# Designs tried in a protein design run: designed miniproteins, single chains. Part 10

Each design is a single chain, and the fold is of that chain. pLDDT is the mean over its residues in the fold that is shown.

## One batch from the design tools (miniprotein)

Design m316
Fold by ESMFold2-Fast:
Structure m316 (fold): chain A 85 residues (1-85)
Amino acid sequence: SEEIKQLKEIIKDLLEFALELRKEAEEKLKSKPEEEKKKFLEKREAGLKAMAEALGIDPSGLSEEEILEKIGEKLLELQIEKLKK
């Protein structure tokens, strides 16, 4: 349905936006003190873990990048499933 297609595009755009924000954050972090980098990354990791758990993904033992990748995979899987039914 059109609604499912729109939802898929929104999720795709959100994932692309999250990846873009990550690249921008990494670029900005290159010039920051180590303590500021750690605090920023901790905050981001906590947010990603919360999002993963909300999607039914166990974030335990995963890196930030692995969590983000699994979130993307889960969202894509759900979109494909919803597009078929």
Scores: mean pLDDT 70

Design m317
Fold by ESMFold2-Fast:
Structure m317 (fold): chain A 82 residues (1-82)
Amino acid sequence: HMKAKTLEEIIQSLKESTEKLIEVFKARGDDEKAEALRKLYEKAIEQMKKIKTPEELSKFVDELGREMARIFRGLTDEELEA
């Protein structure tokens, strides 16, 4: 089993990053991407609760990164860092 503390830290980091990015999309008037990111976050949290091994975590991070890249398409580097 993966250490619960590590998983909780990842969940908290994802929440903070997601909230910042949702505000960026709202500021741009891109409500569709803001909603898509919110739904992705909710799905990701439920999936993370089911992770029990480092291998499952690695696969999850890779898949989440791909889904996030799809939503973030069209954002500038400055907007992604803000």
Scores: mean pLDDT 70

Design m318
Fold by ESMFold2-Fast:
Structure m318 (fold): chain A 80 residues (1-80)
Amino acid sequence: DAERQELIAELKEKYGLSEGAIAQLEALIDIIGAEKVRELIERYEKGENMEETKKEAERLMEELKKRWNPETKKPEPLPP
């Protein structure tokens, strides 16, 4: 949880996140992990391939919505 807490604290300080945004960020970290969230944010901040980074984030969100299993509170495993 150190990575999770540090990432949330850093983003809260940097961007002044609302309580709702923090809750969504925590849910995303729990699903895809703090490292992946940090990587997406770093790519966005660098302004490199912003359209691709945005599309990747949107694709991940859409995949999570489609694969989210309310019974297990986890995304369903990717097909082989």
Scores: mean pLDDT 65

Design m319
Fold by ESMFold2-Fast:
Structure m319 (fold): chain A 90 residues (1-90)
Amino acid sequence: MKKMYVIPVKNEPERLERKLKWIESEDDKNATVLVVDGGSKDKSKEIAEEYKKTSKVPIEIISIEDIGLSEAARIGIEIAKKKGYEPVPL
């Protein structure tokens, strides 16, 4: 089964970058990433978009206004399951 790493993010650009770097270091050809942004107004979305351009792992980014990290994680897990992935929340 293909894995989908689910990364909820809200105003924590350094944590997002660290998680993305770790995923790339795993060199898992069957992995993909879903970044769920809770409506960040900082550089969190920009960092995710930059990694999407250069990453060997596919990255999908969704942004939902006015949600917290727990809600973002829950939404990401449900999306992963509906797409037929094994969710790996980070």
Scores: mean pLDDT 77

Design m320
Fold by ESMFold2-Fast:
Structure m320 (fold): chain A 86 residues (1-86)
Amino acid sequence: SAELEDELLELIREYLESKGVSQETIDTIVELLRGVLAGRLSPAEALALVNKIRAGLSDEQFDEVMELLSAAIGDPEKAIELLKSE
């Protein structure tokens, strides 16, 4: 649901802010996740967003963020539960 997606995106934003990720990179991450969940990204658009995220993060941070996004895409409800347990 849209309400579940909005809650997930807000929790991911808060998590990334707590890790010191820049607001510009967080906005790009949220845009990628929103687009994937909506099924509205072409492969070229997805690649462009991933490249912007890569440019804003260290290699270790990038791998961690991509793992988090993969988990959130696979099970949004479970990702919300885990993020709220902080």
Scores: mean pLDDT 83

Design m321
Fold by ESMFold2-Fast:
Structure m321 (fold): chain A 85 residues (1-85)
Amino acid sequence: SEVIDRAVEMLRRAAETKPSDEEIEKAAKQAAEWLKSQGLNPNVDLAVEALRAARAGASDEEIRKILSPDVNSAYAAMLAARRLI
């Protein structure tokens, strides 16, 4: 999925900023709220899990596995990562 691949790339860049748990949760919530306003239903918890995994040094394959069940959550994670860069 192009969305998942872009999410993984953006999550790697966001991880370099060493965001706090509070910054990750705030960014993921704001991204999810915007996507809900567009009629999508992202899972905020999956977006937070993926961002925290990237910060912890998880591999691209591990991050893809977290995001692969839900493309809307991958989109939320990508948008959240952009806010953290």
Scores: mean pLDDT 86

Design m322
Fold by ESMFold2-Fast:
Structure m322 (fold): chain A 85 residues (1-85)
Amino acid sequence: STDDQKEQLALQISDEHMKLSGRLRRYSDVHPEKRDELLKLLDQLTKTTNQILDAVENKAPLSEIQQLVQQFQQISQEIDDVLKS
């Protein structure tokens, strides 16, 4: 069902947030010059994660959840780009 798809997306996003947050914090510990930039991106990632979880809980349309997932993916890519610089 669409509800099962929404729940699966929520679980995937939560797992990805946890893993990326851990990687970002470890990187920040050895690259203090990148810390402020990375923490701002982490704040954005966390806010988007919470919006996805809230949308799933409130039975928002799949299209709305997918738009939030796209935002999450964009922020994740921005973090990855900083980690590669």
Scores: mean pLDDT 88

Design m323
Fold by ESMFold2-Fast:
Structure m323 (fold): chain A 90 residues (1-90)
Amino acid sequence: AEAHERGLQVLEILKELYEADESEHEELKKRLSEVAGLPLSTAEEMLELMKKMKELKKNKDIKGIEELKPKSTELTLKLAEVLGWEVRTE
C-alpha cells in the first residue's frame, strides 16, 4: 500500500517536473529523490533527460528523441525497481 502511494506521488512529481519552469526544477528534483528513494544524482539525471526531451519535442527533433531512448529506459527501469513496479507492455 505505501509503495503504491509512493508510486503515485512519484508520477505526480514527474508530471510537475515536465510542466515546470527551470527555477522550480531544484525543489522538484529533491522531492523526487526523497519520495522515490533514489539517489540525488539519479534524480538529477532524470531532470536533465526530461529537460532535453522537452526541448527536442518542442523542436520536433525525432532523431534526437530516439537517441535519448536508451537513457530514458535505464532511468525508468531504475525508478520501477525502487518502487517495486512490474513493467507492462499492454
Scores: mean pLDDT 72

Design m324
Fold by ESMFold2-Fast:
Structure m324 (fold): chain A 85 residues (1-85)
Amino acid sequence: SNLEQADALYEKGKKLFEKGTYKDIKEALLLYTKASILSQSDPAKQKQILQAGLEAAKKGLELSKDDIEKSLLQMQISILEQALK
């Protein structure tokens, strides 16, 4: 099911986020984004995943040294903050 796929992606994302490298955090953010789409039928689960995505995007912004990547992460943070309202 979509929810089982969302859970699997969320768990993989959490493990990548724990590694703490910029590359792993960017991959975690992508997995959280996919998981949030797949969890649309479960608002509570989707909110948890979106919150994890926001944390990953903020951490990515702190670690990024590239101005274009920083701008993209700032846009993604704004989108995630709106989604969590």
Scores: mean pLDDT 90

Design m325
Fold by ESMFold2-Fast:
Parts: structure tokens; sequence; C-alpha cells
Structure m325 (fold): chain A 94 residues (1-94)
């Protein structure tokens, strides 16, 4: 659904606005690339089902948390990001 895709993109952008200032420049660059890749994948399939959107968001979540772990970001920041990703997936599934 075009509405689901647009809502997912808007939610990703809102999450990024809150998250970006908390990240180191190197982590920020890698996370920004992953977010842009995910938004491009969503835009390439505007008729994506809820299941397809959730799968893309879950894949992003796994890669995002891995980047935070690779860069030694704090456990508190990792927990906050994981929580935001869980809420984003739950919103799309509702």
Amino acid sequence: SAALVEEAIASLEAMWEGLAPLLSPETREKVEALLEETKAALRANPDASREEVVALLRALGERLLAVLDEHGESPALRHQVAGHLELLVAEVEA
C-alpha cells in the first residue's frame, strides 16, 4: 500500500531526526546510508504489502544494531534504538 510505504518512510525520517545527534560521525554516516537504502527499497515498491514493509524494517533493524555494536556505541543508546525500531514495526503491523 502506498499509504503504508509513505508512513514507514515518515516514521524512519522521524526516528533519524531524534537519533542522528546521538551518534558519532562515523556511525551516523553508516546508519544514514542504511536508512537511505531502506527508503529507496520502499519507494521502489509503493504497492508493498504490510508483510513486505515489516520485513524491510526488520532487516534494517538487524543491520542498524550491528553497526552500533561494531562502533562500540553505549548499551543505553543501543537499547533506545532497539526500542524505536520495535515501536516502528508495531505501528506498521497495527
Scores: mean pLDDT 83

Design m326
Fold by ESMFold2-Fast:
Structure m326 (fold): chain A 66 residues (1-66)
Amino acid sequence: DEEGLKKAVEELEKLGAKEAAKIARETYEKGDTKGASAAAQAGLYEARKGDPEKATEAAREAVERA
């Protein structure tokens, strides 16, 4: 769902998790829709807890495990 991913990336940027948002967006652009969705979800979970650095780590790890 491209629209859902776009909204997730926008929320990540608003929460200060710019690097996590970039990981999700670039993963999608490379054709890895599963990895992009996983990165956005994992990143949002940590970003909503107020931890942008952990959001970046979680997004990166989610792409590798997708």
Scores: mean pLDDT 83

Design m327
Fold by ESMFold2-Fast:
Structure m327 (fold): chain A 83 residues (1-83)
Amino acid sequence: MIIPPDVLSPAEQETWIQVMQNIRNGTVTVADVQQYIAIIQRLSQRRSDVNFVAALRGILAALRDFGADQAVIDTVQAAIARA
């Protein structure tokens, strides 16, 4: 069961849950991952205890475990490289 962080806004929580469901269902898109990256980036700017790169590495592992498309994986890897 995937529990969203309680520090997210309700709208950010809904997006986070939807992206995680799409990863598990094999339906995750580049747009989904871009929304997730934007949420984590904003959260890391608000919270000094949130490590942006560590969070992206976590989602990258999940994307690989659930067999996401290479384009989705490349999007997260590019975001990590730019950080």
Scores: mean pLDDT 76

Design m328
Fold by ESMFold2-Fast:
Structure m328 (fold): chain A 120 residues (1-120)
Amino acid sequence: MLATLIVLSLLLGLYDPRITEQMGPPYVLVILKEKDKEKLEAAEKVAKEILERLKQGESPQDIADELQKKYNLSDESVQQLTNALTLLQQGAPPVEVLQAIEGVGEESARELLEAAKEAL
């Protein structure tokens, strides 16, 4: 359950393909392309939704707060997600955006795994 990292990685690829060209595909995307195509397709849909909302001028914080409710993210993951989305909206260099996403991905993946175990 690496949905948040995948969503953010796909969001970057949709926003600026040069980010993935310079840094290579994130390791998690490579694993999921081979192991879990359905999760990758679901994450792509969410990434497109987030990108559309950013283009409409919605705040990174409001988007992160809604993702918190959908994915049961911690306050720390919401803050990191808000930072990544803010950097993306401001046109920050690819390395800064990727570093913010890598941090969010690990914590969000752990929280999504815990939430799924509680729902079972």
Scores: mean pLDDT 57

Design m329
Fold by ESMFold2-Fast:
Structure m329 (fold): chain A 95 residues (1-95)
Amino acid sequence: IEEYVEHIKKTVESLPEELKEPALYVLAVLSLVDEISLEDLKEETGLEESVLNEVLDKLVENGILEKRVIDGETVYSFSSEEMKEAAKKYILSLL
């Protein structure tokens, strides 16, 4: 778990300053669900679609999230249960 927490921390810290809070919000929302569509994630976070896509692309590129297309709908989930637990732990450490 600690290795996954460090990976998430390094990924978030490497983002442009303006994307760090959006990334934390995305991780927090995803920590509460099994999977979420891009549309629902936009509604839950209130983030601009361009910002949301940029954050999601970085999290997917770094293996934190998984992107799938199901019935024409783009959905996101954590890449593994260990990654989801690490994200929860990371977010709690910031509180």
Scores: mean pLDDT 81

Design m330
Fold by ESMFold2-Fast:
Parts: sequence; C-alpha cells; structure tokens
Structure m330 (fold): chain A 96 residues (1-96)
Amino acid sequence: NLKIQASKTLTELLKKEDPELYNEVVELSIKEFFADLGLLTPEERKELYKKMIETAKKILEFVEKNADKIDPQVKNTIIEMLKKSIEYYEKKLKEL
C-alpha cells in the first residue's frame, strides 16, 4: 500500500531531520482526537484547523527541501496526501 509507505517514510524523515516539526504534528494529532470526541469548543476547533493547515504547509516545504532523500513516487503520494489534508481542514473551517 503506497499510502502506508508514504506515511512511514514521512514520519521517519521528520523524526530524523526535523524533530520539532514532528513533535508539532504529534501534538496536533492529539488535539484533533479530542475535537473528534467533542471535547473542544468551536473557537478551539477553529484554532486547531488553522494550525493543521499551517503545519501541513510547513511539511510540504520540508518535503521539497528533502526531495533528494525520498523515492519520487512516494514523494508525489506524500504531496497529494498533504494537499488533500489542507483542503479537508479548509472545508472544516468554513463549516464553523
């Protein structure tokens, strides 16, 4: 499964090359889980979705800077997944 391979590659590369950005992703993933459980206010959800978009854009820049370390097919899959993530959170933000 190419998506699983892309996720593993991105995770390992972030941990190695940018552990601060990796930690930001982990923190946001936990907050997203709490949003799904209905534990966040509408304002907290709005802040979360804005931060998810910002962080996904940082990861896109990270991927471009580290393109030489990633198989081209895996890289294209990561970029596509990140773009879809941005679109998803932009849609969520409009629904608030």
Scores: mean pLDDT 86

Design m331
Fold by ESMFold2-Fast:
Structure m331 (fold): chain A 99 residues (1-99)
Amino acid sequence: MEKEVEELKEKVIRLLEELQKLRPEITPEQLEEAKKELEEAVEEAKKNGKLEEMKEQLRIMRKVALLELVRLGKPLESFSPEEQEELEEALKILEERAK
């Protein structure tokens, strides 16, 4: 569980870095603050035994970041097959929640 949470955290951080490159309005300082907040949230979840809840939050954050990259014009084919599958799942969830 902890290992899976750490891997998801790293994936979310990488997506945040990619988002900053496509959105020059996001300052390097804002990116570093977002990374720190994420690191602190994961550390708090470890201390409080809430890793399962943190894992679900990270999965949601990853889906949101992937959808934002698509909105900003990143071509679907430039995502990995795993990221493409995640995007398809995220779009289905959004369609269901919009009803």
Scores: mean pLDDT 78

Design m332
Fold by ESMFold2-Fast:
Structure m332 (fold): chain A 66 residues (1-66)
Amino acid sequence: SLLDELEEALARAVEEGLLSEEEARLILQKARDGKLTDAQIRGAIAALRSGDPVVIRAVVAEVRKL
């Protein structure tokens, strides 16, 4: 599922030091609560898979506003 892909991408990014466990938990919880659209979840997965810290930081900042 889309949420399973997000969870996998978040776990990998945490292991690679690209975001904290708290940030990963925040993003996953907002997605599970329906506060992210499917397009936003797909965008977050793409950002996490890119490994680009600038793009990942932008995703975290946007999710924190929700």
Scores: mean pLDDT 89

Design m333
Fold by ESMFold2-Fast:
Structure m333 (fold): chain A 66 residues (1-66)
Amino acid sequence: SEIEKLKENVIKSLEEALKERELTPDQQALYDEAIEKIKNAKSKEEILKIVDEFQQRLLDLLPPKP
């Protein structure tokens, strides 16, 4: 199905990013949360919204906490 293919592709992309980078615990938690939300998504629109929210949250973590 289209939704299953989209989920598979997005999850694979996120898992590859996790493998290639040593991430902070906060960053790892964002990736794990995004993967879980995508697994539970029921529409293409939900998947795209989850990805967009994930990207926004990841950008917010770029400056290190003082």
Scores: mean pLDDT 78

Design m334
Fold by ESMFold2-Fast:
Structure m334 (fold): chain A 94 residues (1-94)
Amino acid sequence: MAEIRAARDEFLAALRRALADPAHMREANAALMRIYTLMLTQSDEEQRALAAELRAELVALLEEQNAPASVIERVRSTTPEDVVNFLNMIRASR
């Protein structure tokens, strides 16, 4: 949990930097991939909780940065269940 929380905080910080300077986009993508990898080690219930937390933080960051309403709405439309279903597809492919 602490490792996933640290990865989430790193991703949000990297994304904030990337929104100001595209040179940081690689860092944001790497941090996001680390979150997904760590989430695969958690239960489905924990994955839903983590996905909901990440979504809320991402919406708050996008609102702070005055992102287009369409982008914010797309993130709000992503459910924790969508994230869990995606992770289950990856598990089934192994």
Scores: mean pLDDT 72

Design m335
Fold by ESMFold2-Fast:
Structure m335 (fold): chain A 71 residues (1-71)
Amino acid sequence: AEEEELRRIREQLDEAVESGIKKLTEEQIEKFANSDDPVMSEIGKLLKEKDYEGILELLRKLAEEALEKER
């Protein structure tokens, strides 16, 4: 069950991130990079570098950490 849940979350995140990134303006990317939230700041920096794979890996790691805390 957890593996199927993780797979669905990854698929939804991949689709949402790809769609969202294509619509993001430079101003929105700057707002993320200058965010007070460490996670949002890291995402903003990866967006500036156009490291889309790095963004997906970061979000995947966060999802896995959230599930591990439930054990």
Scores: mean pLDDT 69

Design m336
Fold by ESMFold2-Fast:
Structure m336 (fold): chain A 94 residues (1-94)
Amino acid sequence: MEHLKKLMEEALKKKEENNKKVKEFAEKNYEEYIESSKEQLRKDLEGKMELSEEKLEERAKVIAYTASAIRAIGDEVDKLLEEARKLAKEEEEK
């Protein structure tokens, strides 16, 4: 029990590292999605409701960060699948 503080500090450090990776994924493709997200929101809300430009940008940012993160995760999964295929082929030769 005397080491509980150290365990909590290690857990917090791992959480911070995971949070950084999530943030990197969200930011990685953000610029590609932000303008299209704004355009799509303007079209979807046309004649239905009026949002200030500030509220539109806020919502578009959430959509763009989410789309960026999904794409970045997909790219990482594709890399893992390619590595797994290479390992499977190497096992066939043994």
Scores: mean pLDDT 75

Design m337
Fold by ESMFold2-Fast:
Structure m337 (fold): chain A 55 residues (1-55)
Amino acid sequence: VAEGRAIAQELAALSRAHPLTQEQVDLINQAMAYLSQGDVEAARALLDQIRAQLE
């Protein structure tokens, strides 16, 4: 629970700090869908991918 919440907070922070392309918005939505399904590891992998593109 705590790890999934931290990933969701990091995704929200990235979307607020950076202008996003449609592809990056789609990746964020996909990561959030994985979190809603309990797939924390898949969500983390997408977070890392998005962060690498923005930072």
Scores: mean pLDDT 78

Design m338
Fold by ESMFold2-Fast:
Structure m338 (fold): chain A 83 residues (1-83)
Amino acid sequence: DQEKLRELEELRREVQRLVAEADANPSPANLEKVLARLDEILDRVQEIANDPEASLQVKMEAGSLEVGIAMTKLSLKNELKKV
């Protein structure tokens, strides 16, 4: 549980870094690259959430991060549509 919570915190920080990178270089190519990396992070978050040994706390923290990633992806996809 403590290791899973640390991994989720590291993944959350990586999402924040990717958002900052998208903001610094909002080119279509960079936005698509950021979206692909967010999909990889989302897959890992879902693996953690689906671990049968994951506590309710781990599952709730993973669920919160999944929602955050989904909202970020929606915003970035909307920016790509302006191209």
Scores: mean pLDDT 85

Design m339
Fold by ESMFold2-Fast:
Structure m339 (fold): chain A 88 residues (1-88)
Amino acid sequence: HMLEVLETLKKYYDELIKLVREGADPETIRKKVEEGLKKAGVSPEIAKRVADTFAEMVKKDRDAVLKALEYNKSLIDKEIERLKQEEQ
């Protein structure tokens, strides 16, 4: 069940990467981050804090945010692989 949650999160990270790359407004990005994290089962408090932080960072340095999103997606991919085994 946790694997399903992480796969949902990965899809939303892909959506966020596209939005940031295409020049979407910081508010649009904040909304997408919050919605995606909630759908993935992240607590509302954490989802809001992450979304707020991303909006501020996008406003200051969009390219840095894009690099961070791509890095975070790679970590999600690794966690998905770990959970697929489940035996450990």
Scores: mean pLDDT 78

Design m340
Fold by ESMFold2-Fast:
Structure m340 (fold): chain A 63 residues (1-63)
Amino acid sequence: MKEGFEKNKEKILEEVYETFRAMVDALERLMADLPEEERQAWRDSILANMDKEYEKAKEELKK
């Protein structure tokens, strides 16, 4: 638990999501040596899984 400033839990979740999305973009750039089809399939898979977990966490925070 972080001491000091308490942020809205939803805002913290959004910050985590945005950070993870930025990391995915950075990893895609590092994989420029891979075929485009392979990079696209990897990116689509990671983003789909990330969106699923984000929605699940967002629903938990609504309670």
Scores: mean pLDDT 72

Design m341
Fold by ESMFold2-Fast:
Structure m341 (fold): chain A 67 residues (1-67)
Amino acid sequence: DYLEGSAYAGGGMQKAGKTEATPEQTRQMALDSGGSRRQADAAGQATRLAGPVATVKQIGEAARKLA
């Protein structure tokens, strides 16, 4: 119970995180930054997998793996 509560608190902070963005918003940001469609799609998918905690840096790294 306490461990679960602690995990939920940590998860909540991670979701609120550094920057909260939807996959669609992150995809659009990648396109606006001059990224390719592949990078934009990877950014959206990375945001979906990581949740709202995903930063532009993390998304860029995920996109590079698919580039």
Scores: mean pLDDT 54

Design m342
Fold by ESMFold2-Fast:
Structure m342 (fold): chain A 63 residues (1-63)
Amino acid sequence: MKLTAAQEAAAALRVVAGLLEGREAAVREAQAIIEEYGEEEARALAEKFPALRPIVEEALARL
């Protein structure tokens, strides 16, 4: 199921909020997004917000 624009924005903000606490917090937020929406949608989020790509790829590598 494709994310809505509001869900994409909310997911991106969760990862950014995690980065304020540290890299591990950001990776945990990205893992939660993968669990909630799936790997395809997490990859699509990283394509739309390239700054999040390294965090999303790290979260995917830990699955």
Scores: mean pLDDT 79

Design m343
Fold by ESMFold2-Fast:
Structure m343 (fold): chain A 89 residues (1-89)
Amino acid sequence: SGQQALAQVQQYATGAYGHYLQLLNYIVSGDLEGAEKEAESTKKYADKAKQIAEDYSEYRDQMQFYVDGALGVAELTEELLKRFKESKE
């Protein structure tokens, strides 16, 4: 149902933010492998939210709000990881 899809999009978008916060913790601790895993998870969760939202016309604007937020966090995550890798070389 559209309501179930909206709930799943919200869960995956929230998960992307959670993995982003874990990425920041690994960057602060200097753990490159941990940071890379959390960056991958952030992107996977954002992509999953987008995939679910594309299949439903109900709640489209509400779903898109969460998808845009998650994708934005994934892009920020990639930039922060790139900068962190450059600082370790």
Scores: mean pLDDT 87

Design m344
Fold by ESMFold2-Fast:
Structure m344 (fold): chain A 104 residues (1-104)
Amino acid sequence: GKSETLRLIDEALRLIDEAIEALKAGDYERALELLDRVIEIVDQLLKSPVLTPEEKLELGILLGMLRIVLGVGKVTGEVQADTLIKVLEKLKELLLEIKKRLEA
């Protein structure tokens, strides 16, 4: 329901901020653990009945981008920190807009 979806959004927002800080600090082991948790929460949000089809599409695109960038890091052996931060900032913006709509 709405309350559960808002809790998931708040948890994702906290984890995104922590992941960005870890990426900026070069703490890639912590950043990757936080990113795995962000991905799990976003996957749960995609199943939420209170999100619009447009919100689910936009969220799915950003989740796909995040997975691709993480995959590039695995193939190259280099964490794509700057690109991950940019995707996470876009994800944060979308989640804040969804939260604002749900709290109205």
Scores: mean pLDDT 90

Design m345
Fold by ESMFold2-Fast:
Structure m345 (fold): chain A 75 residues (1-75)
Amino acid sequence: MAEKARELARKAYETLPEEPGEKVARYFMQAAAYLEKGDKEKAKESLQKAIEILENTPGAPQELIDEAKKVLEEV
């Protein structure tokens, strides 16, 4: 699960403009760190924040949003 969150961070960096991409990637990396610590609630909060930014970012890939939502459901 943490590895999936890191992959989401990498995709955000590669697909989004720098400013929203950095913020989204940071939230996905925070989620990965919380998942490694077993803090599922904080991981969910970080994933939800990343998803919110993605949904409000024009041109964000729908596949990235859908993958992030699947990770959130699996946590």
Scores: mean pLDDT 84

Design m346
Fold by ESMFold2-Fast:
Structure m346 (fold): chain A 73 residues (1-73)
Amino acid sequence: KLTEAEQNKLFKELVKAVYKRDEDALVSVLKSIHDKDPLTQKDAIAVVRYVANIIGDTEAEKFGVKVVKKLFP
């Protein structure tokens, strides 16, 4: 499992990727998380929705869900 320091670092990178709509950065972060703590599509969608809700951006949520469905079919 991810250490607390790794979780904090990856969470910050995830927020930045979703905020900037950076597909490559989002894919990279999600793969890094999945590598150490395997994610289902449902889990990955929940995480992205949570981040988009913190940002307060419904378009960022739509972007994130689209990327997750493409990466975890």
Scores: mean pLDDT 80

Design m347
Fold by ESMFold2-Fast:
Structure m347 (fold): chain A 61 residues (1-61)
Amino acid sequence: MTKEEFDREVDEALLLMELALAINSKDVEGIERVAQRARELGFDDLAEWAEKQAEEVKKSL
């Protein structure tokens, strides 16, 4: 494993934790921020999923 691969895995894990916390607190702005950060880092699947979660939370408010 390269350092770049390790750093990428850590970034993904941190984004997943932030996303879980934002969803649990119904923080739409936080979820959207995670989605944007995921896109910037190339985690397109995570970004798409987070965007969908933001829409679901908005519907529940």
Scores: mean pLDDT 80

Design m348
Fold by ESMFold2-Fast:
Structure m348 (fold): chain A 72 residues (1-72)
Amino acid sequence: SLEEAIKMAVWMAEVVEYYLNPTDENLKRLVETMKELGMPESEIKALEKKIKKLSKDEQIKLLNEAMKKLAS
C-alpha cells in the first residue's frame, strides 16, 4: 500500500541516519519503525541483542534483511 511504501521510505532514511550517526537513539528509531510495520517484540529484542555485537556494516545488513522479510 501507499502507507506501507511511505513507512519503507522513512525506514530507508533512518538507516542512512544510523549509518552516519550510529547512536542508541537512532537505533531506537529504526526498531520503532520495524514495530510499526509489524515485527514481533520478541524478534525486535533478539535483533537488538545481536546487533550490538556486530560491525557497523554487518549491523546495516542485518537491519535491511529484517526489513526485507517484514515487507515481503
Scores: mean pLDDT 76

Design m349
Fold by ESMFold2-Fast:
Structure m349 (fold): chain A 65 residues (1-65)
Amino acid sequence: PPLYRAVVLRDYEATAPDELSLRAGDEVLVPEVPTDASALVPATVVATGERGLVPAGLLSILGPV
């Protein structure tokens, strides 16, 4: 399936070692458009290649890559 590009809407601090810490304006790639804003979704930070889980509600989906 295609990856989707998303932008982070607000700062987030990781609460577990498998989560990403993100800043507003960071771009990430996600494997699916999340349907639940409270869900943790796997993401890859475009600038660093870092991978981890983020709350879906932080993300604005820009479209498929």
Scores: mean pLDDT 79

Design m350
Fold by ESMFold2-Fast:
Structure m350 (fold): chain A 94 residues (1-94)
Amino acid sequence: SLEEVRELLEKLLERLKPSLTPEQLEAVRAALEAILERVEEDPSLAEEVKRRLQEMLENSKSAVEMLAGLAKLAEELGVPQEVLDALRRAITLS
């Protein structure tokens, strides 16, 4: 399911892309890459990450709601603080 995680991250990025500034988009890309890296390091996380990404894609009513879900997932996965801070700044500018 690592391939499914990658596909879901790509779908999330494509859905967010039209609603984001270049700076927000860069922060999101970094967060998605860090999430994928975390799953590659610990494949046991793949099922939970897949479920969380599917929920964001199907249930988010706005780009802001989707970004908030992404930030929560990244924090729970222990994504580097610098990446989290950049993503959180992107959300507050929305």
Scores: mean pLDDT 84

